# Ledger of designs, part 61: designed miniproteins, single chains, continued (2)

Each design is a single chain, and the fold is of that chain. pLDDT is the mean over its residues in the fold that is shown.

## One batch from the design tools (miniprotein)

Design m6119
Fold by ESMFold2-Fast:
Structure m6119 (fold): chain A 82 residues (1-82)
Amino acid sequence: SAALRAELEALLAEIGAKIDDFEANLEKLSKEEQLAKMREITALLREAGALYARLSSGEQAELLPRLLELQERYLKLGERVR
């Protein structure tokens, strides 16, 4: 679905922007604020995974690299927060 693809593309852009902001401000945030931002990104990544699962195989192949990039950045961010 073109609508589902557009929704996932918008969500991936939002996740990317939130990760960019969090990385830029990590050292300025308290541990409680860092954990809150991690929970927010976790929730958005779960939504992205659910939308991704509803796409056609062709649309999945096109969006998989971006989803994996954001998941990798999220995991590296989690290591820094721990």
Scores: mean pLDDT 90

Design m6120
Fold by ESMFold2-Fast:
Structure m6120 (fold): chain A 96 residues (1-96)
Amino acid sequence: MPKPRLIIYTRSDTDGLRRALSTISSHPLAPDLDIIVVPHGSSQQTLDQIRQLADQFGARVISGEEAAEISRNQHTITISARSSDDTIRNAVDQAY
């Protein structure tokens, strides 16, 4: 069985992404999640920062096109890097 997937869309808010990833990683269900970060419209410098951040939290980075394909076939919850802590916690609970 594939793990539940949590997709985080981000553009330029690396601070919001760090906060979202930190909130997710503190959740008891985080080890059972496939955490995916999708950058959209980011500069190369911002993309490099996003990749480094995702790697620090054990998340993987994919393209928006690839994310659309996997979202169709998996138990997938989607959030924004700008999401509140409550929204993030609820998304993790829903993914389980």
Scores: mean pLDDT 74

Design m6121
Fold by ESMFold2-Fast:
Structure m6121 (fold): chain A 65 residues (1-65)
Amino acid sequence: SMEELKQHFMKLTRDLSERLSDDDTAKAQQLMGDVIQEALEQGLSPEEIIKRAEEKYKEFLKEVS
């Protein structure tokens, strides 16, 4: 559901802010936001949007950790 997507996004955002600098958190939020927007424009299900956002989050963590 859209509520599940919002909850996942909020949780990821909180996790990022605890692990990363404010600048890196802002970059990660922008990247995930772009992925979510593209997926919404493609008409993907909330489950697929969550999956794509999580994969982008994992990719970003590998680059900055």
Scores: mean pLDDT 74

Design m6122
Fold by ESMFold2-Fast:
Structure m6122 (fold): chain A 95 residues (1-95)
Amino acid sequence: SLAEAEERLREAVEKLVETLMDPSASEAEKQAAIDAVKDLFARLLRELGEEAVRLFTRQLEEAVAKNLDKLSQEALERLDALYQELAELARELLA
């Protein structure tokens, strides 16, 4: 369901942002959190199409807005790179 998809995506995005903000997090832990979001998004994109893009964008925007003062430039650049990669994936799979 859309509600279940939104909850799973919120949890994954919040965990990613939390991990990127954690100075004790290893590069492997940061990459694992990024990969978890990518994997979940790809599954939801196949199940929900364009609605997955809308849900992801909203959850990412909300998580970034809540933590903007705590996110490093490196963390923001990594989140932007992820967003661009997933937007490209969506364009390819929805075309």
Scores: mean pLDDT 87

Design m6123
Fold by ESMFold2-Fast:
Structure m6123 (fold): chain A 77 residues (1-77)
Amino acid sequence: SSLAGVIAAARELAAEGQLGLAAALLAMALGVLKATGGPLEDIAEVLRALADIYAAAGQDELAAELRAEADAYRAAA
């Protein structure tokens, strides 16, 4: 799926140390999903991927907040 490809690309960027580009790519995907009313499970998946990027960047509090938001979307799906 296109979403799986975007998440995979962001994870590859993060593995290369390009955390800012990885976060930007996931934030763009999140914006599109929210604007188009995409599936709640897809929003949750992008939020979890973004949380992993923030954790890798040492932003543990933001990562925890994003994981909590992802769990809320997954519970509502």
Scores: mean pLDDT 87

Design m6124
Fold by ESMFold2-Fast:
Structure m6124 (fold): chain A 88 residues (1-88)
Amino acid sequence: EELGLPDAAALASGVELAEIIKEAAKELGVDLSERIARLEAEYLARGWPAALAHAVAVALAAAEYAKENPEKGKKLEEIMYEKVKEKL
């Protein structure tokens, strides 16, 4: 049994990307914690598994931040890209 290879790879990539986003935000000095907490609570309330709720919350928090702060959002994306190149 277990998850299919595409599903397992997608889940692992999503979790790893969420970790990279948090590291990039910390390096840039951007506080996404309030946005992450709000979004994570929303998805947890919908019955999502904790790991997926957190990963989606991190990705959406970064997207919201970039939409509201295009200049810093672009810098966040650049730092994420460098970290992705190192880890993935």
Scores: mean pLDDT 76

Design m6125
Fold by ESMFold2-Fast:
Structure m6125 (fold): chain A 62 residues (1-62)
Amino acid sequence: MEAAGRAVAEENRARLARGEVPAPVEGEVGEVAREIGRKLREIGDGVQEGLASGDMSLAALK
């Protein structure tokens, strides 16, 4: 059990509750960026496959 990591997370939440800016965390920002990149690639790949295999006129996806 690692109390240090939990203490840091709770301290950041306490600071936010007080109206203070929490300490920056590189891992959190990087994780969100990776998740967004992965989903965008899945969406792009799906659209590309649909266009390549489709013989549809005016196939607009939104």
Scores: mean pLDDT 58

Design m6126
Fold by ESMFold2-Fast:
Structure m6126 (fold): chain A 81 residues (1-81)
Amino acid sequence: SEIEKLLEEILELLKKFLSEEEVKRIEAMRKRVIDEGYNLELLEQLLAEVYLLAQEHASEEEKKRIIELLQKTAELAEKYS
C-alpha cells in the first residue's frame, strides 16, 4: 500500500528526533490504523499526533518534509474512502 509506505517513511523521520518510547507509541498507533483497515478517524488521529510531535521536536527542515508526507497521506486516504 502507498499509504503504508508513506507511514513507514514518516516513522523513519520521527526516529531521528523522538525517544524510543515515543517511537513505540507511534508504531502502536500505526499498527492500529492498519489492523482496522485504514480507518479514517484513527488515521486522522495518527496524522495529528505526528504533526504535533514534529512541531515540538523536529528541525525546520524535518518539519517541512514531515508536513509534505502528512499531506500526501491525507490525500491518498481520501481517495480510498
Scores: mean pLDDT 83

Design m6127
Fold by ESMFold2-Fast:
Structure m6127 (fold): chain A 58 residues (1-58)
Amino acid sequence: SAAELERLIEQLERETQRLIDHYRQTLPPEDAESNIKLVRERKEQLIERLREERRRAE
């Protein structure tokens, strides 16, 4: 359902924020930036797919 997809997106947002905080506290700045970029890129791919599925369902 569209509501379930929206919840998944919100969960991904929260988990991404936690990972970003963890990387910034535990890694050198350069490594943190690289890992953050990869995580965000992967999350954006998933969110884009979920939004496309939702548009097709509407």
Scores: mean pLDDT 78

Design m6128
Fold by ESMFold2-Fast:
Structure m6128 (fold): chain A 67 residues (1-67)
Amino acid sequence: GTLKFGTRDGSVEYIEGVEAGKTAPGEAKKSGVVGDVTASKESGLGSLKGVDRKTGEPVTLSGVIVS
């Protein structure tokens, strides 16, 4: 499925190829966050847990699974 989430700048970003119940590497290009993408098929929710490439700060971006 596709994970849709809001970026740190208030825009919307999409990460494709997200599998429910699996963790995969991902990057939010607009916010510059690199980390792991997780998705739940049961709740329809997902997240990118990573680090801001510019500041080194831990960042979690939360979103929803869209079909």
Scores: mean pLDDT 74

Design m6129
Fold by ESMFold2-Fast:
Structure m6129 (fold): chain A 60 residues (1-60)
Amino acid sequence: MEQEAAEIGSRYGHPGIAMQAALLALQRGYSREQAEEAAYLADKLHDPSKALAILEEKYG
């Protein structure tokens, strides 16, 4: 999970924020594709919590 989240996060301009969102998504049982979407949203919004809330609304 942590290494996968780091690999996802490293693709973005804010790798720490993107990695955190990807890790939290994976820990909640979201797919790798959904974790990548969380990382993208977190990087764009600068908020991993808001990115996860969007994922939960869309897929939960």
Scores: mean pLDDT 83

Design m6130
Fold by ESMFold2-Fast:
Structure m6130 (fold): chain A 78 residues (1-78)
Amino acid sequence: SRKEELLEIAREAYEKHKEEIKTAVKVLSHTHSGKALERAVGRVVGHYAGVELSDEDAEIVGGEVIKLVKKEDPSAIK
């Protein structure tokens, strides 16, 4: 499904660009929250993956990456 494709994009980009993406999540979390943070993170991930994402797709991708960042570094996000 499209959601499964987006989750794979998120996980693959995060594994390849982990430090850059973690840094972006930490920075963006200072000025964004909820769905706005998810969209902003999703766009950063899309940039590293070389894909254009809709707002809805960016929320899915960003939400998955935020979960991965929190799991590895709980202090990265408030």
Scores: mean pLDDT 85

Design m6131
Fold by ESMFold2-Fast:
Order: sequence, then structure tokens, then C-alpha cells
Structure m6131 (fold): chain A 113 residues (1-113)
Amino acid sequence: MVRVLGETPEALLPGETLVIIKGSEADEKKIKEIIEEAEKRGAKVIIIEAKDAKERLPEILATNPVRGVVLLGSEEEIEELEPFVAKLMVEYKVPNVYRELTPETKALVIEES
């Protein structure tokens, strides 16, 4: 089930980690806004390239208290990576996956029922 940001009351907490997966067309302004918001909450941000996500994300999820993952990039990159990220987030019990494509896009929270 897909939910819009704001319906999940579990905010990013101090000491938690947010992962940003950056694709080739990622909006730098949105990345900056996400980093600033995460840092205001006392969270650590880890940025990985979309091309390296399948190799690096499992290690990051195993070694960090990851609260959420943000996918930013082209539609093709997000469609390819979204099933992989969702599978890993279930395996590592990460509660939130954020997907952003445009300046008007709301972050989407993927929660398994």
C-alpha cells in the first residue's frame, strides 16, 4: 500500500540514518532540501549513486540504523530499483521508502500490510 508523506507519524529521529539513492536526473535542490530536513532532525544522510545501489544498499542497511530510503532519478531508474529497495526494506524492517520524480511529487511511503 502506498501512502503520502504526513500520514506516517513515525518521524525521522536523532541518530537515525536516511539513505538517498541518486539517479542521473536527480533534482539537486530536492536532495539539498531532504538533507537539510534530515540534519535538522539530527539524522545522518548517506548518498549512493543509482548504478551502485544494488551493491551498496544491503551493506548500508546492515550497518546503519536506516529509517528510510529516498529514490530520486529518472522514471526508468526508479522503476528498476523500486522492487529491489522495497524487498530489502522489508528484509531489514525499514519503515519508509520515499520516491520523488518532480518538484511537485509527494514522497510516497511504501508500507507492507
Scores: mean pLDDT 64

Design m6132
Fold by ESMFold2-Fast:
Parts: sequence; structure tokens; C-alpha cells
Structure m6132 (fold): chain A 65 residues (1-65)
Amino acid sequence: SSALEERRRRQKEVSREVAENLRLIGARIDVDRLLEQGVSLDEILEWAKREGNEEVAEEVRKMME
């Protein structure tokens, strides 16, 4: 039924949002650790871009705003 299909779509949306939030939390922890070691935000951003780590790169860009 359409109601059952809507329920399944909602479950998939919640799962995607949870996964996205966990990725962002992980990236923030990695950035915080590098900052504690004396690495600058610019250096972390360049490193993340070179390694293709888009989650870390996005988190650093938000912190630089």
C-alpha cells in the first residue's frame, strides 16, 4: 500500500541522516585532534583535499567561516 511505501521511504531517510551525522561528528573529532597538535585549519584543509577526505574538508570549511 502507499502508506507502507511511505513508511519505508521515511526509514531510509532517517538512516541516511544518522549516517551523515556520524560522518560529520567523526570529521570534527579528527579536526580537533589535529588542532591540538598545532596543525592549522588551512593545513588540515589542504591535507584533506589531497587525500580526498571530503568529510574532513567540509568540516574545516565550516570552521573557517
Scores: mean pLDDT 71

Design m6133
Fold by ESMFold2-Fast:
Structure m6133 (fold): chain A 77 residues (1-77)
Amino acid sequence: SAADIINEVLRSLGFDVSYTEAKDAVKALQRAVGYKGPIDGVIDEGLIAAIEEAIASTKNPEEKAKLEEALRRLKSL
């Protein structure tokens, strides 16, 4: 499910979470990546941009690879 994919993304970012509803999982992801728009549980261009900024700011190759894989999974929803 969409919630399962987003929970895997959150766990890759170091959050020990398991949301049942995709909307709640997306809201948690919006907060986790420092998204500056509304925390509405919608995957929009602003959320994608916030994740891309997190990838660009990460200097650890392992963490960067996890974030890039997370973004790829999110874009496949």
Scores: mean pLDDT 79

Design m6134
Fold by ESMFold2-Fast:
Order: sequence, then structure tokens, then C-alpha cells
Structure m6134 (fold): chain A 81 residues (1-81)
Amino acid sequence: SLDPSKKTSVTIEVAGAATEEQARRANLLLEEAGFVGPDVKTDGSVTTHRGEGLSREKVEEIVAALQGFIGGTRVKSLKVE
């Protein structure tokens, strides 16, 4: 892109997934977005995932997908930049 597609640093908190399949899919989506070593759990633990220098558009797409299948109340995104 000729315009700087602003890279973003973002923190995503996940309050756990309802099933192991949802956790696996969430971890795969986070990895696709560029997050390293995501570890969304099914035990109700809140996990924090930080990505830096990621495509803002891709991050927004992945967060929307996560909220859609895990549930919006379980996924919180915090933009740092």
C-alpha cells in the first residue's frame, strides 16, 4: 500500500474457550494474525496475547472472528498504538 497501513501493537485477552476445539481454533487464528505462542485455555484462565508490528486490518479481522465463535464477552482487545 502507498499509504502506510499503520502497523499496530495489540494485546488480546481471552477468558477461555468453552471447548478444546474452540481453544484450538482460537490459537490457530491468533497464530495466523502473527501472535507468537498463543495459549487460549478451556479451564477458565484469562490468557493475554501480545502482538507487535501486525497489520491492523488483519488483527481487526481475526478479533472479529474470535468474538464470533468464542463469544464477545470472552475476547477483549486493547490497542497499544
Scores: mean pLDDT 70

Design m6135
Fold by ESMFold2-Fast:
Structure m6135 (fold): chain A 76 residues (1-76)
Amino acid sequence: VQELADRAVEAARAGDLKGAMDAVIEATRKLLEEGASKEEVQRVAHDTLARVGEAAGPAALPALLKTENEVQKLID
């Protein structure tokens, strides 16, 4: 999971916002498959999205919000 989070941040720094978002979603699915709690999945996803937002800047906000909604749907 940490590897996927790091991949998301690096993709964002390279300007690959789609790759960054895909990595966040993949990490979320993997945590759920491994039986992580809803609270743990939300924490990891929020922390990773915050790091991606810092790397990509304000122009990424719409994509970050969309990805946060997709993560929430996977958890619910």
Scores: mean pLDDT 79

Design m6136
Fold by ESMFold2-Fast:
Structure m6136 (fold): chain A 61 residues (1-61)
Amino acid sequence: SEVVEKIIKKELGDLYDEVKELAARATPAEIDALARRLGERYGLDPRGWAGAIRTLQELGL
């Protein structure tokens, strides 16, 4: 999760806060869809991406 979060921050840069806010409002299906796209693009397990997104959502960050 920590590695995935760092990659999200690095790649999205200026968009990180926007994606974080989107994740706070996302349904489980939207989180899974975003995790698949991030996994395809950055070569990481989609389950790892989904976990990171859910962690951001749970923390309200």
Scores: mean pLDDT 68

Design m6137
Fold by ESMFold2-Fast:
Structure m6137 (fold): chain A 77 residues (1-77)
Amino acid sequence: KVEELLEEARKADQAGDFVTAARLYSEAAIELAKTDPIKATNLLVAMALRAVAAGSQEALDIVREGMKKADEIIKKN
């Protein structure tokens, strides 16, 4: 599941669909937060920087929501 989400996210990013990439990377990071919080955090930070560089406020907002959800999971584990 996570591997599939990451592959789909990479395809969306390569196509310039930063909103879809942000959604898919955030979903993958939320799943990873349960087992690999460092990798989850790194994915979200990288996507946030990508959204800023692309000028996509919508993608950045999606990543910020993903960060909140991942943080909640990490704190509970």
Scores: mean pLDDT 84

Design m6138
Fold by ESMFold2-Fast:
Parts: structure tokens; C-alpha cells; sequence
Structure m6138 (fold): chain A 83 residues (1-83)
């Protein structure tokens, strides 16, 4: 049903984020700030998509993903100030 389909898409997006987080760690260790920023911006796009899907299943989880977006935006702003 719809709920199972939404959960499957969320799980796929979460797996994509985990891979991007591994790439982000590598970029950070290499001091590649432009690449790290691009990865974090991509993670924000995926968190927004998860929040939209979660809003239909669990509004509390949707708010958690929205909070993750705001934390990453603040992190990107600090990184950009270092360029």
C-alpha cells in the first residue's frame, strides 16, 4: 500500500545519504571544502524529500528532518565563511 511504498522510498533516500556522508568524510579529511559543501547541499535536498514523504506518515519525523536541514545549512554557512 501507499505507506509501504513511501517507507521504501525513504529507506532508499536514507541509504543514498549514508553514501554521501562517507564521501563527505573523505572530502573533509582531504581539506576539499568545495566538494564537502556540494555533498552537504545534496544531503539537504534528500532530507527535504524525506521530510515531504514523512509528513504523510509521521509528522514528528518530518520535523526532525527539517531540523537536520537547518543544522546543515548553518554548517555550510560556516564552511563558506572559511573559503
Amino acid sequence: GMAAELRAEIARLEAEIEELEREGVRAHLQGDLPTLIAILERIIELYRRIAELEAQLDPARAKEYEAKVERLRAQIAKLRASL
Scores: mean pLDDT 91

Design m6139
Fold by ESMFold2-Fast:
Structure m6139 (fold): chain A 73 residues (1-73)
Amino acid sequence: SEEFEKLKKEFAEKVFKLINENPDLSEESKEKMREIANEAAEKMDNAKTVEEYEEVIKEAIKKLEEIIKKEKE
C-alpha cells in the first residue's frame, strides 16, 4: 500500500494547492470542491489497483479544475 499512500498524499497536496491558489472563489464553489474531494476519498477506499486509484484522482482533479474555470468565467 506504499503506492496508495503516496498517491493519496499527492492528491491531498494538489487539492490544497488548487484551493490555496484560488482564495477568491465563492464559498459555494469551495464547498463543491470539498464534496468532490470527499467523494474521491470514498472511491479511493474502494479502489483495488493502483490504476483504479490513479483514475479516481485524475477524475477528481478534472472536476475541481472545471469548478475553478466556471467561476472565473
Scores: mean pLDDT 80

Design m6140
Fold by ESMFold2-Fast:
Parts: sequence; structure tokens; C-alpha cells
Structure m6140 (fold): chain A 90 residues (1-90)
Amino acid sequence: SPADQAGIQLAPELAKAVRDNDVDKVAELILPFIPPDYSDEEIRLLVRSIVGFFDNIVKPPEDFADKVAEKVIELKKTRPELYDPALAAP
């Protein structure tokens, strides 16, 4: 799944960004794994799954996943050049 791919491939960098509460960095790291046909609600669910992968390693703030999801939604609309469809649709 996209969440599993992000968790495995980006684990060290994602863990650091989550620990540092770096919303922008986490959003940039996971953006390539967002399927192009996902709605805003589906993006929120996927981001919660990816962030939740680190819940037993690094406990993020309660609203962290929501902030990351909103940033991903913004970047998908405003910065499409950061998006890699090949990583989002295996």
C-alpha cells in the first residue's frame, strides 16, 4: 500500500521529521505516495495511516496528522511538480 511504501522507504527521514514536528517536511516526503485520484478526505485518511505507522516509535501531537494532511492537500494543488504519480499508483 502507499502507506507501507512510505513507512518502509522513508522510515528514518519520516521518523526524524515526525519527532521534530516538521509538518512541511513530512508533507513533502509523503506527497509522491498520494494517488492522483484521491479526494481530500481520502488524503486525510492515508496521511493518518502513514503518521500512525510511527505511533509506537514516536508519538506525534494529536493534531499533527491533520496538519500534515492539509499541507499535502495544499501542495498537491499548488505544487504539482513535487508529485510523482509512479509512486502513488503501483
Scores: mean pLDDT 72

Design m6141
Fold by ESMFold2-Fast:
Structure m6141 (fold): chain A 66 residues (1-66)
Amino acid sequence: RDETLSEIVRQAKKAVDYAEKGDRKGAQEAVDRATEVAERTLGPEVAEGVRRALTTIVDQAEKEAK
C-alpha cells in the first residue's frame, strides 16, 4: 500500500510540474497514471478522489502559470 501511495504521489508531482510548464497533455497523462494505479490497488472510490484532487491541482497550477 505505501509503495502504491508513493507512486501516486510521484505521478502527482509530475502532473503539477507539467502544468506549471504549461504542458497540459503531460499533466493529464500523469493524472491518468496516478488514477489508474489508485483504481487497481485502492479501488474505484479512491481513484475517483485522486482524479478529482489532482485535476483540481493541475487546473490551478496551469491557470497560475499562465
Scores: mean pLDDT 78

Design m6142
Fold by ESMFold2-Fast:
Structure m6142 (fold): chain A 85 residues (1-85)
Amino acid sequence: MKEKLEKAKELLEKIREEFEKLKEAVKNNDLEAAEKHLEKMDELLEELKKLVEGSKDKELQEILLEAEIILGLGRIMLGVLKVTL
């Protein structure tokens, strides 16, 4: 449990780091960089989902929910960039 929670926190932190890079790419109208960072976020979320799968631990579920919200925001930002280019 303790080890699993720490790993989930590490994955969430990496997702946050990639999200900051995605925001920078969007500000620069760099579609290729934005897509790259979103792909990395999707990969990290998949790893986090596998880690949390089958767990009823509320802290793990909250970490997963926060990660899903961050990815949802990233997808919206990329979608807006694609339409406005």
Scores: mean pLDDT 86

Design m6143
Fold by ESMFold2-Fast:
Parts: sequence; structure tokens; C-alpha cells
Structure m6143 (fold): chain A 95 residues (1-95)
Amino acid sequence: RAAGAETTRLAVEAQAAVEAARADPSLRAQAAETLEAIAERLEALARELADSDPVLATNARVLAELFRAMARDLREAAETGKPMREEYEAAAVPV
């Protein structure tokens, strides 16, 4: 499904942004912006799919909430210089 491919693509992009920020702390603020933009797209997709594909809509909403939380932690880490919490593992997306 095109919508399923879109959610997978967005999750992969989010994971790449987090991994880049983990390797280079100067990218934390940029990664936070990327995750926020991805979360907005996932929320929009969830609204579009709410009636036609409620399972995919729910999955998109859960991912959006996760990425917004990670974006907040990335912004805080960028501002304070503290490392990101280890428990914020990038969501394992099946390839």
C-alpha cells in the first residue's frame, strides 16, 4: 500500500536523523526539526486514513507521538549538552 510505504519511509527517515544526531551532537537541533516535521506528516496521514484504514491510522499516530517525544529530548540535549537517554532506541522498522 502507498500509505503503508509512506509510514515506513517516514520512520526510516526519523531513525536516520536520530542516528546522525547520536554520531554528531551538532545535528541534534536539526534532527529534532526533522522528527517534528515527520510527526506532523504522520498525524496528517492518520487523519486521512481514520475512516478507511483505522489500523494504519493508529500506527501512524503512535509513531507521531513517539517522534514528538524524541524531538523534545533532542532539543533539550542540544540546549543542555546532555546525552540523549539510552531508552530512546530508534523504533525498529522491519525492512
Scores: mean pLDDT 74

Design m6144
Fold by ESMFold2-Fast:
Structure m6144 (fold): chain A 97 residues (1-97)
Amino acid sequence: MTKEIVEEFRVEDEEGLREAERVAELAERLGHKAELEYDEETGQWILRLTTGRDEELDRRVAAAFVKAKSLATSLEQAAEALRKAAELLEEILEEEQ
């Protein structure tokens, strides 16, 4: 059974956008739907992830995002947090292959 898990990450710069695109690609390889949207009100890009095909894998992806977000204290650290999320998602992909 698929459950809708919505995770959001916001980026304001080109480096953050590039890292968000990488995270989106990795999440889609794990069976999640990734969406990257520009928020005109804030001038930020929003990365959204929805439910995947496996509940345990969904929990691992959600945990990776929670950990990445906890490392970001400001939008200036968003690119670094997304790089950490990408590293965690790559580890999940390696284990699932």
Scores: mean pLDDT 68

Design m6145
Fold by ESMFold2-Fast:
Structure m6145 (fold): chain A 76 residues (1-76)
Amino acid sequence: MAKVLEVTETGVILDLGTKDGLRPGDRVFIEEFGVEAIVASVTEDKAELVVLDPEKRQALLSKLKPGDEVKIRRIP
């Protein structure tokens, strides 16, 4: 589980980072919404995820708020 730190115009910032094995350009799946996102930027403990599909992005961002938890999975 990853904690939502911030909801952005393009996706979310999560409490996951390079310490958790994330890398810029990684593709991830946000399981609760069935949506793919790309890691746009990452630090040791924070990652910015961008949802590329505008319709799925809007649906996700309307439901998430800071403090929520999401499960992410790397796309192989």
Scores: mean pLDDT 82

Design m6146
Fold by ESMFold2-Fast:
Structure m6146 (fold): chain A 104 residues (1-104)
Amino acid sequence: MEIEGTPVSPEEARRAAAEGADNPAKVSAVFLLAAESGDPEALLAAAQAILERDPNDAYAWLRAGQALKRLGRNDEAIAYYKKAAEVGDSTTQERAQKNIKAIE
């Protein structure tokens, strides 16, 4: 008893994120929808679309890392979390470190 389908495809999520990349409210909505779908490819596509517009968006690096972890790409997930810590503030750095430790 769970969500049967993925309401947001990876391509649809990418387009929506690109359309709202400069609007924080729209970006958050796209990430929420992709996360609720349970599809890590949709979440990764949304994060990549945002990073195409702003490669210093620490939140997008964190979301991409989570998607990669779900895809079993732990090494890549760690690399993305390190990027989030590098470009983010102290709060983002702490969150990234916790996510790295959770993989180990």
Scores: mean pLDDT 70

Design m6147
Fold by ESMFold2-Fast:
Structure m6147 (fold): chain A 70 residues (1-70)
Amino acid sequence: MEEEALREGLELVEETVRRLLADPAAAPLGEQLRAAAEQLLAANKDWSGEHLATAMRMMARAAEEAAERL
């Protein structure tokens, strides 16, 4: 379901942002992830919820991998 996929993607991004912001060293990555997700949603209103959710999961994973390299 499109609505369910989008909700799960948003929840994952919000959870990831919250974890990154809790660590001062990773906080800039959390802010970048939040901004990137907002831009994705604003620029791609024609995308399906599944497409948006997939992109958000990839972005969250990339932010976590970047934090591991700190």
Scores: mean pLDDT 82

Design m6148
Fold by ESMFold2-Fast:
Structure m6148 (fold): chain A 98 residues (1-98)
Amino acid sequence: ELEKLLKLVKEQLERAKELLKEAKENPEKAKELIIEAEAEIAMAILSLSVAKLAGLISEEEYRKITEPISKAAEAAKKGDLDKAIEYLEEAIKAVEEV
């Protein structure tokens, strides 16, 4: 069911966002929290890829959601947590527009 999958993706992106916010507040734990956030991001992309393959979302919808997710992952890898959080918020909005 598409609705359940989109809810799961949104929850994964929200968890990634909260982990990155916690990483900003706790520099000593930042590395572990960023790894956990990247895992949530990877799971969201996997779920969306499965939805696209199953024909549950269009290629346009897939790109609108995954582009900000990819930018968030790149920003997190570079340590730009503020940009990573902003991109995750864009991705969450894109999920809500499906």
Scores: mean pLDDT 86

Design m6149
Fold by ESMFold2-Fast:
Parts: structure tokens; sequence; C-alpha cells
Structure m6149 (fold): chain A 79 residues (1-79)
């Protein structure tokens, strides 16, 4: 379903942002920036699927986890 596809995309985005945070902490800023770009693209792909399938509690929680991971990675990249 569209909701299941959106959930998978947010889960993948969270993983990419977590990898970006690790790369940033290791000083690999080029890798961190690439992983951030990929994570944003994956998360944005969930938009149309959410419009089609609607928002569930699981989907909202997955989006919140991805957003928190993105925020942490972005903060690490500012240094």
Amino acid sequence: SATEEALALFEEAERLFEEALRAAKEGDLEKAEELMRRGVAVAQAAGPLIEEGGVTPELREAAERADRAAEEAAEALKE
C-alpha cells in the first residue's frame, strides 16, 4: 500500500541520516553531505504516498524519527 511504501521511505531516510551523523562525527564531511542529500530525497518521495494513503500513527512516528535524525546530522555538519 501507499502507506507501507511511505513508512519504508521514512525508515530508509532515518538510516541515511544516522549514517550522515556518523560520517560527520568522523570528519568525513563530503560523505555526510551526500548521505544528507540522499536522505532528504528519500523522505521527499514519501509526500505523494502520504497524500494517497493518509497518515497513520506508525507513519507519523517514522517521520518524526527521520526528522530528529536529520536535525542531529545537520547540527553536526555545522561544525
Scores: mean pLDDT 85

Design m6150
Fold by ESMFold2-Fast:
Structure m6150 (fold): chain A 82 residues (1-82)
Amino acid sequence: MDVFDQSIDLARQQGDDQTVQYLRRVRNMYILFDKMGRTDDSDRLRGMAQRTLDYLRQGDTQGATQTAQDGFDYGVSSRRDR
């Protein structure tokens, strides 16, 4: 199971719907960047998902939500590049 599947599943089990929504959007952008050959961007989004998973495992819901949101914001900003 990849880090996105693990993070989304754990956030859902904890009832953190906001983190689930951000992680799903980050995963969609990760898939897009990976298909485009933008490996630096896809690796960064994967790293943010891993960090979100680590916060969820610690019970830090605020840290998890913030990191997932940062990943979403990064992906949106990166889509504005040529």
Scores: mean pLDDT 83

Design m6151
Fold by ESMFold2-Fast:
Structure m6151 (fold): chain A 65 residues (1-65)
Amino acid sequence: MQSILDKGTEAVEEALRAGKSDQEALKAGEKAVIEESERNGIKLSPATIKTIAVLALADAKRRLE
């Protein structure tokens, strides 16, 4: 199974490649994190989802350099 962070990073990378803003990419990452956690039966707090999405944004930007 892919990790929740990996799913978030992929979603953020796709949004950034499509020319979306950091804010839009962050929202895409949050959605991917929620969907993957729901699929795995994991309940995450809103704060945890936001933290993972921020890490995903940083990771995606590193990959796109």
Scores: mean pLDDT 80

Design m6152
Fold by ESMFold2-Fast:
Structure m6152 (fold): chain A 108 residues (1-108)
Amino acid sequence: MEEEEREVAERLRAAIDRLPQKARDVGYKAFEEMRKLGLPEALAAFGGYLAAKNTEVVGREVKLIVTDSEEEADAAYDALRPTEDVVVLSIGDLEKLRENLRALAAAL
C-alpha cells in the first residue's frame, strides 16, 4: 500500500509539474495545506492536482477547501463562490476517490 501510494503521489506531482507555473504554484500550495491537515500524500497530491488543473482552466487562482462533511462542503461552496473561485471537497469525497487514484494517476 505505502509503495503504491508513493507512486500515485509521484505521478500526480509530475502532472502538476506539466502545468503552467501559476497553476503549479497553486497546486503545491494546496498540497502542503492538505498535508498539514494530516491527509495521506496521495490524497494531498490529488487535491493539489485538482486545484492546479482548475486554476489552469479558469485562468485564476482556484482555492481548495477541505471540510469534514459534505454538508459543510456545500455550505462553504455556497458562501465562497460569489466572491472566490473555489473547489470544495469533504474528507469523505477524497477517501471515495482514493480507491480510484491509481487509475486516475495512470491516465494522466
Scores: mean pLDDT 75

Design m6153
Fold by ESMFold2-Fast:
Structure m6153 (fold): chain A 82 residues (1-82)
Amino acid sequence: VEEEVRKHIEEAKKALENGDYEKFWEHLERAVRLVMESGDEELRKKFEPEIAKLVLKYYIDTQDVEELRRFTVRLSRIPIKR
């Protein structure tokens, strides 16, 4: 799982650098979904800062608040193991 999450984060970074925002969100959402569905707190703590930095960079580059809102709503619907 950790290697798959890292793979998607790296693909999201490449997409963001290339201005491919569709692939950026696809890979970022996949990485977040894998972390949240795993229920692994250590995995979350490890990748949360990297994911946050990518989201912040997207906002600085695009200033697209509506896409950020949609992403947040999608994340809130991911089942968290309790």
Scores: mean pLDDT 73

